# Ledger of designs, part 44: designed miniproteins, single chains, continued (5)

Each design is a single chain, and the fold is of that chain. pLDDT is the mean over its residues in the fold that is shown.

## One batch from the design tools (miniprotein)

Design m17608
Fold by ESMFold2-Fast:
Structure m17608 (fold): chain A 74 residues (1-74)
Amino acid sequence: LEELLRQLEELAARALEAHDAGDYAAAAEALREGARVLEELARALEEEDPELAALLRRAAEDARALAERLAALA
């Protein structure tokens, strides 16, 4: 769990840095990787906290949608 949270934090930082630099392709890739990590977190938490797992899956969907929009700008 801690490792997935660390990966998510690093990916969020990379996405923000890429976006600030105008590198929308790199930002989109970081968001897609982040969505995958969010789905892994949701799976890990499904039985412990199904409500949080649902929110994480929604966040993953939102991240993928944003990645597609940013990729279109690249």
Scores: mean pLDDT 83

Design m17609
Fold by ESMFold2-Fast:
Structure m17609 (fold): chain A 61 residues (1-61)
Amino acid sequence: TPEEQIRQIEVQTMEQLQALQEQLDALEAAGAPQSELDAVERQIQQLTDQGLQQVAQVQAQ
């Protein structure tokens, strides 16, 4: 069902966001350059946008 597809997308997106957040936290703790922090932050934003777009596509069916 569309509701099951949305839940699957949300769970997968959440898991991927958790992994990226852990990577960002590790880089900050290691004193990584701002460019590396910015790169992970961009990945988090892109993944969030992709998840929202996938949910919208299921809702449009």
Scores: mean pLDDT 85

Design m17610
Fold by ESMFold2-Fast:
Structure m17610 (fold): chain A 86 residues (1-86)
Amino acid sequence: EEAERWGREAAEYGREAARAGRAGDSEKAAEYAERAAEAAERAGPEGHEGAAEAAGGAAKAAAGSKTEEDARRASEAARRAAEAAA
């Protein structure tokens, strides 16, 4: 149940990261992407669905980034979440 909760949080933060990225708030998008990755890592194998959504959201956040630093942070978060989903 703890793993499932972290998986849900990972997916939710991933969606928020993508939304912030589309809105052009790249700093907020990077922050949500990092939170999504952290939740994905805490969810472990049982949270892989949430981790996959977190990776997708973080990747979209990176694509929408207006600064290289925000893009790097979001891309790194996407990679971490993808690793957790594997």
Scores: mean pLDDT 81

Design m17611
Fold by ESMFold2-Fast:
Structure m17611 (fold): chain A 100 residues (1-100)
Amino acid sequence: SNDEKAKKLLEEGKKAYKEGNLDEAIEKYEEAIKLAEDNKLKAKALANLAKVLAEKGEIEKAEKYLDEAMKLIDTLSEEEQMEVMPYVIGAAVAISLAKK
């Protein structure tokens, strides 16, 4: 399914990020966002994209994508929101640090 492909791309993006390949991580997260039909999966990819963009100094883009993630999170159950929370915290921290 498209969601299975998006989930794989999200994991590939996380791996690229851990290896310090920020541009590859961005590419994988953008592709995951395009394929994801599940709002939880799409919100995770958007939050991770925002985090990487903030670390690259693209603060305005990072804030835009985090805002998009938060709008999707509002459509989720409380349990699903808890699963996405670590991704949102990571993005919010990165944006806060980039603004200093």
Scores: mean pLDDT 90

Design m17612
Fold by ESMFold2-Fast:
Structure m17612 (fold): chain A 74 residues (1-74)
Amino acid sequence: MEKSEELLKRAEEIAEAVLKNDDKKVEELYEELKREFGEEVARKVVRGAFVLAKAKEENDEKTEKAVREKIKSL
């Protein structure tokens, strides 16, 4: 899988965990990202995932698209 697609997939998984209030799952996904892609990339993906979760909750399609593109560019 291309790096950009993998990072987006993981951001989507983190966003879903955030929406479900599953803090343990968020931590597990963050540690996996940190191990595989490094701490800086992992932090950026997690930040993007939180913004993505909020945009999904608010039906803000413009912000969702912008965040997905930003995550894919990491």
Scores: mean pLDDT 83

Design m17613
Fold by ESMFold2-Fast:
Structure m17613 (fold): chain A 60 residues (1-60)
Amino acid sequence: VPTDKETLEQILEDLLRKVEELKVSEEEKQDIIKQLEEEKKNLDPEQQKLIDEAIKRIKE
C-alpha cells in the first residue's frame, strides 16, 4: 500500500490517540518508538519529520 504524506499523518494521529486512550506501559511506548525510528530510516525527509513529531509526543 503506497503511503503518501496525508495517509502517514492519519496513521500517526490514530496511533497517538490509541497510545493516550489505552494508557500503554512505558515498555510498550519504547517498543513503539523503536519501531517508528526504524521506519523513519526508509522515509523521505518530510515523512521523517512527521515521525519525529510523533515520537516526541509519545515521549512527552
Scores: mean pLDDT 76

Design m17614
Fold by ESMFold2-Fast:
Order: structure tokens, then C-alpha cells, then sequence
Structure m17614 (fold): chain A 64 residues (1-64)
């Protein structure tokens, strides 16, 4: 998953902890597996600010 690997690399470069990186990656994987925009919105609402930013970037890439 090119998108997942890119998200992981960016988080590592930002100096986030392994736990934070795993949380962000799992959320991105959940977004990629989501079947509706409402499901994606719910995932974003339940996430911390940094995870929400990653979700937004993934959604933008999928929409392009």
C-alpha cells in the first residue's frame, strides 16, 4: 500500500513514537477499507488532530 507506506514515512520523519505511527497507520487503513463517506467522517471525528490530518490527505488523494 503506497499510501500507507508514505504516511508511515512522514510520521517517522516527524519524530512520532511507534505507538503514534501505528495509530495513524491503522486509521488510514480503516479509511481505505471504508465503504461510505459517513464512515470516513466518523473515523476522522474520533481521531486526534494529527491522525485527522493524515485521513484528510488520504481522502484528497483518493478524490484526485
Amino acid sequence: DEIVEEVRRRAEEEGLSEEEIERIVKAVQDVLAAKSAEEIAALAQRSDKRTREAIGEVVDRLAA
Scores: mean pLDDT 78

Design m17615
Fold by ESMFold2-Fast:
Structure m17615 (fold): chain A 57 residues (1-57)
Amino acid sequence: MEELREAARRLAEVDPDLASFMEQAVEMAEKQGISDEEARRAAEALRAYAAQLEALK
């Protein structure tokens, strides 16, 4: 879960318009109790997307 929070925070830094959505998504994931494996895959996807957005700058 911590990896997912860090990835979401990084994405919010790159795209501030997504900050509120990312906070809500992480909160709901924690509440629903997603697996560590699911959280890891989600974090990886968010990190990849953040890297793509940064490359466009």
Scores: mean pLDDT 78

Design m17616
Fold by ESMFold2-Fast:
Structure m17616 (fold): chain A 70 residues (1-70)
Amino acid sequence: SASEGAARGAAAAGAAPTGRGAGAISQSMVNEALKMGDAEAAVRGAEAAARASPHPVGRRLARQAKENAL
């Protein structure tokens, strides 16, 4: 329902990120793939991090970051 969606959105916003969690994990995965010289793995790492993020807006931003990395 709309009220449930709003509550989930607020909870996800509170859980996703004070920057420390999801952002750090996403950046770490991308950096590790880049060290291996694998841009494709870096993109997949960013996608996995986006899926792990509970925040809908955070997921969209992670997808845009993936596109920018290409």
Scores: mean pLDDT 53

Design m17617
Fold by ESMFold2-Fast:
Structure m17617 (fold): chain A 90 residues (1-90)
Amino acid sequence: SEKELLLRSIGLTLRAIGLYLDAEAALKKGDIESAKKKLEELKKILEELKKLKREAEERGDEETAKFIEKQIKKVEEMIKKIEEGIKKLE
């Protein structure tokens, strides 16, 4: 399905947003352990998005690959912010 990779990438991005908000809430409470757990889950979502981008590229679907690349960059920025938040509390 031409829409399947797009819908899967959207679902992964929505899950990443939820994990990011949970990680930020944990950091505000000084709960480094919970923030680290959410960070590991965010990194797993990033790897899944990279796999979906590769699938789109292998199919010659440049528009889908470009869309997924934007989602990858958003999740990478979320990861970076949580990593810096953890570092400031350690």
Scores: mean pLDDT 89

Design m17618
Fold by ESMFold2-Fast:
Structure m17618 (fold): chain A 62 residues (1-62)
Amino acid sequence: SESEKVARLTGLVLRGIGALLEGNYEEAIKDFEEALKIAQSLGDKDLQALVERMLKEAREKL
């Protein structure tokens, strides 16, 4: 369901942020990539743009 997708997206974003704070950039990238795929499936372009920005920042840390 859409609600399950939103819950998973939220969990992945929070986990990715936690990984960034710990310096685990590879894990943060994986979490944000999965979150982006969910945002795309929801068709929410604003959410997509937000997650894409987080993914770009995580990749720049490598």
Scores: mean pLDDT 86

Design m17619
Fold by ESMFold2-Fast:
Structure m17619 (fold): chain A 68 residues (1-68)
Amino acid sequence: NEDGRRSGEAAAEAARAGEAAAGAVGWHQTKLMSPAAREAGDRGVAAAQAGDAAASAEYNELASKLGG
């Protein structure tokens, strides 16, 4: 929290970004997304589930850049 390690907050924020990407993939989950954007979003979800919040955030940005 406030006096906790900033590393923990960064990890939580990256995990939230990954979940946001997963949500975006979910509401567009009807083959409307490009395969590349969908794959990037899927990897973001997988990274978040594995606890790799930093990778999750990077995949979220990639998905947005690819049109997701």
Scores: mean pLDDT 61

Design m17620
Fold by ESMFold2-Fast:
Structure m17620 (fold): chain A 70 residues (1-70)
Amino acid sequence: AEQLAREALEYLREALRYARQGDVEKALEYIRQAERLARQAADASTDDDFVRQLLAEMLELAREVAEAIA
């Protein structure tokens, strides 16, 4: 679960980088990959605190991506 969570967050960081460069299409692709991996990480985890922390970090990064695109 932790490995998938780290990969999901890495994809969101890549999405933020592309969004800041003005590459909205690539940013959206990386967001979709991050969402897929995060769902797998959440599904594989039996730790509610882990799932809540993962969602909080993803929402924070997703907000930064949205602000960079806007």
Scores: mean pLDDT 77

Design m17621
Fold by ESMFold2-Fast:
Structure m17621 (fold): chain A 63 residues (1-63)
Amino acid sequence: SMEEQIRKGKAGAYVYEQLKSGSKSEEEIIEALQKEFGLSEEDARRILRVVKNGLATVAEEKA
């Protein structure tokens, strides 16, 4: 649904900010995604993986 896509987009932005700040572990980010965004563990881990891969790709291209 559109509502689910919007939620996933907001979750992705949240993950990006947490990874940039370094204040939370990956497991803490996954728990926060489940509690704050109502995501399943599978969806939370998938979003984290996608954001991490995006950041790694940008870093490699800028190196």
Scores: mean pLDDT 76

Design m17622
Fold by ESMFold2-Fast:
Structure m17622 (fold): chain A 55 residues (1-55)
Amino acid sequence: SPEVRELERRIVELAEELQRLQAEYDATGDPAVAAEIERVSEELARLVDELTRLR
């Protein structure tokens, strides 16, 4: 369905963002980056749960 495809696309985008942020945190140790990792991780988990409910 279009909703599933959009959720899958958003999940991929957030997973890629999380990978980039993790690399930045590994390089810098910046607490602001750590906070953003937590935010993105929580959003990703929410979308995965939503996708699971649609399947």
Scores: mean pLDDT 86

Design m17623
Fold by ESMFold2-Fast:
Structure m17623 (fold): chain A 67 residues (1-67)
Amino acid sequence: MREAFEDYHPGEEGLESAVRALLHGAETVAELRGKDPQAVLDAGIRALAETTGIPEERLRELAEKQR
């Protein structure tokens, strides 16, 4: 079965909250830096994927659901 054991992350609800915070943070950073919010979000998703080991595709899916 796919992941019945969530050893290194708080689970999908916690991950959804983290992605939601990233969406809001990316908008704020983009405004302050004069950048495209989507470009900042893409960079943040990549960084989060590298840190957590969660695929970028999964993180992007969660981000789209939070819009």
Scores: mean pLDDT 69

Design m17624
Fold by ESMFold2-Fast:
Structure m17624 (fold): chain A 68 residues (1-68)
Amino acid sequence: MKEEGEKKIKELERLARSLAQYDPETAERVRKLAEEMKKALENGDFEKADKIYEEAVRLARESLLRRR
């Protein structure tokens, strides 16, 4: 479902933007994963896209938890 994938990509971009002020290294990794997810969706590889999304969200959460 392309619409759902697009929404998840926007969420990753939002997470990266939030992290950029405090953890620019993790923000860059999340942005790269969002781009990889976009390419996977363009190729119809929904399983790969979902795995990339899970990894990006995990990285973002771990970064935020280390701040607190």
Scores: mean pLDDT 79

Design m17625
Fold by ESMFold2-Fast:
Parts: structure tokens; sequence; C-alpha cells
Structure m17625 (fold): chain A 55 residues (1-55)
């Protein structure tokens, strides 16, 4: 099982790849936030959203 920190790092890396592929930022945020919240990680979802918005 990945730690919350490792999940956050992987989610941000995936977000960067999606943005580089031309996926709109709001779609990337929504997709990752929904996924992380479904895994019971709302705090990680909030941090990932903030990091993506800072890119």
Amino acid sequence: MLSDEEIEEKAIALAKEMLAAGVPKEVVIHSLRTFLESQGLPEVAERVEAEIRAL
C-alpha cells in the first residue's frame, strides 16, 4: 500500500502528464479529486488540487 505522501506525489506526476497532453486543468483537478475522495483521502485530494492550481 502506498503512503498518503507517495499517493500525493504520484497524483501530481499524473496531473503534470495530463496537462502536458492537453487535458484542461479543471478536468484534471476534478478527475483526481473525485478519485482520491473515493479512496477516503479528502485531505490528499485538497493538497493535490492546490498543487495543480499552483502549476
Scores: mean pLDDT 82

Design m17626
Fold by ESMFold2-Fast:
Structure m17626 (fold): chain A 78 residues (1-78)
Amino acid sequence: DLEKEIKELRERIEKDPNDAEAYLELGKVLAEQGKYEEAIGFYGKALSLDPNYEEARKAMGELLASQGKDEAAQALLA
């Protein structure tokens, strides 16, 4: 149940706004729902909290490439 996962992840973020993993997981769930702009925003938040978060950087880059934003994707994946 994606809605339940979103609720649980948002509650994690409310309790710990620096939980980079929760932002990454929320971005993944939103991307699965086709909410790409929101997903990119949450991946960006995860990276702002942990700039070395390879999984978030890769997820964001792959999503940007899938949306035709090749230059932005290259900056994250290179």
Scores: mean pLDDT 82

Design m17627
Fold by ESMFold2-Fast:
Structure m17627 (fold): chain A 80 residues (1-80)
Amino acid sequence: SIEELAKKIGAAAQYRGMKNENTSDWLMEAMRLLSKQAPASVVFKNIQEGAEKATSLSDEEREQVVADAEAGFAALKAEL
């Protein structure tokens, strides 16, 4: 679902930010594309929920979330 993808994108952005990577442009583009599929308020809420959960994940779970977010974002771009 778009809500689940938004959570994974939020978690991935938070985790990559913790590794001192600049994700601002990537996150803004993801939010723009997600907001074409769901209300902006729903997208924003799910991104925030994902980011909050990122700090409680193991390193293995964090790497998986990044992979899932990248794959889902690429699929979303291909559909739009």
Scores: mean pLDDT 80

Design m17628
Fold by ESMFold2-Fast:
Structure m17628 (fold): chain A 67 residues (1-67)
Amino acid sequence: AEEDFNKGRELARQGKLEEAVEYYKKAIEKDPNNVEAYIGLAATLDVLGREEEALEWYKKAKEINPE
């Protein structure tokens, strides 16, 4: 779970945004309470221009941790 999240962040830093999306999704599947993975996924989708999808993942992150 943590490993997939860290790989997603590394891929995003390299500009491999589609691959980063896949690893953030894997991190969420293994740990559905990993708020940072939801935020990372949403931010990466937003950079890709997938704003509607990004908004949905931001909403999910807020549902898990509203603060």
Scores: mean pLDDT 82

Design m17630
Fold by ESMFold2-Fast:
Structure m17630 (fold): chain A 117 residues (1-117)
Amino acid sequence: MELIEKAEEAYKKGDYDRAIELFEQALKQDPNNIRAYALLAGIYYLKGDKEKAVEYLNKAQSLATTPEEKAEILYELGKVYYDKGEYEKAISYFQQALELNPDNEKAKKLLEEVKKK
C-alpha cells in the first residue's frame, strides 16, 4: 500500500503532521490496519496528546488477533499510563504484555521501574 509506506516514511522523518494525514487516508482505504492505528497512537503520544494515544491504541487492540500484536499494543498502553502517573494500570498492561511475550525486555525494565513507584 503506497499510502501506508509514505505515512511510515513521514513518521520516520519526524514529519508527524504529514504522517497523520497519510495514515488517516490509508485508514479510509483499509479501516482494519492495526499498524496504522498503533503508529498514530505513537505520534499522538510524542506530541503529548496521551488521551488520543490511548484512543488509537484501544482501536488497535480491538482489531488485534495474534499474541504478538496484542503484546505490543498492551506494552504501548502500559507506557502511556506510566507516563500519565497511573501506575496500577501501567503494571497491569506490562504484566499482560509479558504473559503474551515474555522476551519483551523493554516491558520488563518498565515493569521494574513502575513497581518502585
Scores: mean pLDDT 85

Design m17631
Fold by ESMFold2-Fast:
Structure m17631 (fold): chain A 57 residues (1-57)
Amino acid sequence: MSPEQRELLRRGVEVSMEQIKLAVEVRFTGDKKAEEELRKLAEEEARIAAELEALLA
């Protein structure tokens, strides 16, 4: 596995962890700002997944 693949995997895990934290916050507080951040993180995760797929191919 290349250093680039390892870094993307690490970043993907970090984004997933932040999504879990924000999802819990949204469920308990209904904070619209947290909901917006959660959506942005989902978009970032999709980009990381696409880059990983390209590198693993």
Scores: mean pLDDT 78

Design m17632
Fold by ESMFold2-Fast:
Structure m17632 (fold): chain A 82 residues (1-82)
Amino acid sequence: SIIDEIKELIKNKGDLKELEELLKKLNFSEEMIKNILKAYEALKKNDRELAGEHLLKALLILQEEENKDAKEILETMAELLS
């Protein structure tokens, strides 16, 4: 599934552009996609504070959208911050 591809890409620290193209195939809000991409870029640069800030913003959007797929992606990113 696209979600499994995204989760594996995140775990393997794959290309940001590839993540962006995969996220565009999902029915997420533009704001959700933006915050996921910013959090991931920060994670790749080892900027944990910035990654956490954008992850928190994405989690707040998730509460409004109730999107299960977004939840799985955000949980995968949060595990990398642990």
Scores: mean pLDDT 81

Design m17633
Fold by ESMFold2-Fast:
Structure m17633 (fold): chain A 76 residues (1-76)
Amino acid sequence: MSVALSDEEAQAALEAAEELIKEAEEALKKGDKVSAASHLSAAKILASVALQTENEELRERARELLERIRELEKKL
């Protein structure tokens, strides 16, 4: 079985994903869809990694970030 992420590792991944989502939103405001797509792709990877945590609250945060990413991807 794959090693489950520690809460600290999952939290760090979620924080990095949240920052990338903010950068993607700013890129979209500027009409830079290429940078936005790149940031959303990186954020999706980090949020997906965070889903490997056994912490239910952090897993819920990861799902919420993935939903935000999906909505932003619709603007690409």
Scores: mean pLDDT 83

Design m17635
Fold by ESMFold2-Fast:
Structure m17635 (fold): chain A 60 residues (1-60)
Amino acid sequence: SPLLEKIRELVLESASLGVELIHKIVEYRVTGDPKAREEAERLQEEIDRLDREIRELLAK
């Protein structure tokens, strides 16, 4: 199903960004670099956007 494949792609993208988010949180905690914090916030916003899209597709 094209719909199920689209959901799968979005879930995998969200999972990948989640791993990057953990790396940026760790980097910020170790270094205190404000750029790492800004990147973590950006990654969280993108994950939240993907999660909303996945939920909308699942409601179909």
Scores: mean pLDDT 88

Design m17636
Fold by ESMFold2-Fast:
Structure m17636 (fold): chain A 108 residues (1-108)
Amino acid sequence: MLVPAEAAAGVAPTEPMSASGVPTLTVYGLATADPAQRAEVLERTLANIDEAAARMGVKEEYVEEMKRLAEELYRNGPVFAFTAGLSSNEADNEAALAALRETVEAQR
């Protein structure tokens, strides 16, 4: 799927690895100018969260909260910017949720 440079969503290995030393998959989504692009990037970001969480064995409670925070970011303004590192380590996932909550609050 071809998207403009200012709108993107995907999953990438994190370099360097997380503070716990385990591999991390970074889920990202960015869209600014177009409401339709923002909606598409949100849908792709939610799907990427599910896929990355399944691969890393992330607990359902973290997955649901990450998806809810992504939807909150989508609602809060004209810019959708999402980044979260998912890993098999609960502390890494808790840190990612804390960072997402700070991003949501900053957009309020």
Scores: mean pLDDT 71

Design m17637
Fold by ESMFold2-Fast:
Structure m17637 (fold): chain A 74 residues (1-74)
Amino acid sequence: MEEVKEKLERAREAVLRHARYLAQTNPDTAREDVDRIIDVVRNKLKEEYPEYQEEIDKFVDEMRAEADRILAEA
């Protein structure tokens, strides 16, 4: 459980960092690119932790909302 939360937090930090970068460099496609990255991260986490699929989906939804805020502010 502790390991899952740690990996989820690291994934969130990486995605949000990438969203900020894309918002500055490729604003016209940033949302589409971020959505693609989030999908890859979600699938990878579900493969590693199949018992936590619902928790992962909820966390990813929160992460996507944060990324959307970053993209909207750019």
Scores: mean pLDDT 80

Design m17638
Fold by ESMFold2-Fast:
Structure m17638 (fold): chain A 69 residues (1-69)
Amino acid sequence: MEELYEKTLKLIDEAIKLAEKAGDTNLVRQAKMLRDAAERAYREGNEDLLKMIYDESEKLLKEAQEKAK
């Protein structure tokens, strides 16, 4: 679980940086909300929720990458 949590945070942090570079304040807000959700899921030991957040974080990162082009 800890390894999944670390991977999730790295994806979210990358997405935040790209969203900030793109000037997309809504995408930055979404990424920060996912970060808070990941921290809660990890604290609660909710691995299933953390997996879902990881999948959403991958999608968010892809969207941020497209907008940063």
Scores: mean pLDDT 84

Design m17639
Fold by ESMFold2-Fast:
Structure m17639 (fold): chain A 75 residues (1-75)
Amino acid sequence: MASLSKLLERIRKLVEEGDPLASALAYITAGIEKIDGNLEVAELVRKAAEAFDQGNREEAVRYLKEASELAKKLE
C-alpha cells in the first residue's frame, strides 16, 4: 500500500510541475492497478492522466489525491 500511495504522490508532484512524464506514468499506473483488480484506483488515475493531457492540472491533482487516499485504505 505505501508503495502505491508514494507513487501516486510522485505523479501528483510531476503534474504540479507540468512534467510530461506525469501523463505517461499515470497511464502505466492505471494499467497496472487494473490488472491487480484495483479498478477504482485505476479509473481515478486514468482520469487524472486525461485531465493533465487536456491542460487541466487542478482536476488531475484532484483525481490523484482521491486515488492516493483510496490506495491508503486498501490492504
Scores: mean pLDDT 80

Design m17640
Fold by ESMFold2-Fast:
Structure m17640 (fold): chain A 75 residues (1-75)
Amino acid sequence: SAVEQTIRDLLLGAEYLGWDTAEDFERMAKTVERAPENRRFAGVEVNEETLKKIVEKIKEIAKKLKEGKSVKELI
């Protein structure tokens, strides 16, 4: 799905850039949430519902990182 592909691409990008903290993913969630008019994410056109699901999954990843998971475990 577009949500799963986008989350996978975000996790791979985060690993490449060394963004491995809950704070990094919380910032990503806020960035996505602030762009309601921008329906294109990771090269995929997405609707408002899909963007909300992406934001929710990024927030879930942030929570798991805070609980001691690594980005590599979530890819």
Scores: mean pLDDT 75

Design m17641
Fold by ESMFold2-Fast:
Structure m17641 (fold): chain A 87 residues (1-87)
Amino acid sequence: MAEEELERILKETLEEGNRYLEQLEAAQAAGKISKEELSRVAAFGVAAALELVGLLLELDTVPPEEAIRRAREIAEEFRRRAEAALA
């Protein structure tokens, strides 16, 4: 169950990340955000995805509740940064 929850969080985060990237690219093309800001959010998104994959791989050594909590924190932080860049 914890593995399925982590896989769900990873999948949802990647799907959200793809939608945010499309919105950020459109905003950058319209002159609403800088290329540097787009690059920073995109780099953070990649780092977040890698951390989520790492948590999934560590399920045999990390308590499931801790892994899920950490995964939600990572996803929330990425969402917060993407939303801030789009504001």
Scores: mean pLDDT 80

Design m17642
Fold by ESMFold2-Fast:
Structure m17642 (fold): chain A 67 residues (1-67)
Amino acid sequence: SDEELREQLERLEEAIRLAEEQRDAVTAKVALHELQELLKQIKDPELRERAERLIERAKRVLEELGV
């Protein structure tokens, strides 16, 4: 459901926030993979946009850490 997708996106957003703060490439990689898989299931345009923004944040963390 869209509600379950929103909850999962909130969890992944917190994981990315922690990865940014702690410079944790492993957490960022895991979150990126989960977001990419989740995006395949999302039909709602607002949720897709949110997932895509989180994917870009995760990629940015990995790029800054040289991964």
Scores: mean pLDDT 87

Design m17643
Fold by ESMFold2-Fast:
Structure m17643 (fold): chain A 87 residues (1-87)
Amino acid sequence: MEAEIALGMLRITLAVVRIEAERGKADPEEAYELAVKAGRRALELGAPLEEVVRALEEAARRLEEAGKTEVAEAVRRARREIEEAAR
């Protein structure tokens, strides 16, 4: 349950980032910081690295498809930092 809650919180954070980006209000630096913080918290609470990475990849893909390239790159950078810290 703890890992599921943590992963759910990460997905909610990423959904908020996407909504703000689609509204033209997302800052890429803030999106990066939020994604790193939420991803690290999910790992601390026992979420599998594979699921955390998958959530970040899916969020970045959706942002890129929406034409929000700078925010998508910020989320991809967060994913790389999470992977390096875990491996």
Scores: mean pLDDT 84

Design m17644
Fold by ESMFold2-Fast:
Order: C-alpha cells, then structure tokens, then sequence
Structure m17644 (fold): chain A 62 residues (1-62)
C-alpha cells in the first residue's frame, strides 16, 4: 500500500519534470530506472526523489 503511493508520487514528479524541462534521453532513462527500483523496494521514496532532483539539476545546468 505505502509503496504503491510512493511509486505514484515519483511518477507524478517525473511527469512534471518531462512536461516542464527539456530532458535528455539518458536523464529520462535514469529516472525510469529509479521508479523501477522504488517499485521493487530497493530504494525509498526519499532516495528516489533526491536522485531525480540531482538528475534534473544536471540537465538544467547543461
């Protein structure tokens, strides 16, 4: 139950990033892999969001 909510929140965040930013194919792939790891319970929502924000920051800086 909690993991499903966490995955949903991460997917919403990813969708907003794709809609507002010109993300590279590599950045999109990395974010999708983070969501998959979150779905498998390999990482927490906090860690997934942190890593997604780091990817976004790199794309904005490029």
Amino acid sequence: MEREIDVGLARIHFGVAKATLELSEEAIKEMEELIEKLERGEISLEEAMKRMNEIVAKEEAA
Scores: mean pLDDT 76

Design m17645
Fold by ESMFold2-Fast:
Structure m17645 (fold): chain A 71 residues (1-71)
Amino acid sequence: MEEKKEALRTILKALGVEVPEDASYEELKQKLIEALNKHFGREFTEEEVDSIAKAVINGKKTVAELRAAAA
C-alpha cells in the first residue's frame, strides 16, 4: 500500500500534475486516472491504473518510460 501510494505520487509528478502532500491513495488514483485520460486521450480504468502502479513498483515500467509515452 505504501509503495503503491509513492508510485502514484511519482507518476503524477512525472506527468506534471501537482500532488497534495497529504493526498490519500484514492485521491492519488483519481488524479492519475484524470492525468492519463488527458495525456493519452482515452479513458483509463481503475484496474489499468493499479496495474501501472504495480508495474512501476516491480520495475517493469519506469516513470521515465511513462513520461516518454505521455509526451
Scores: mean pLDDT 70

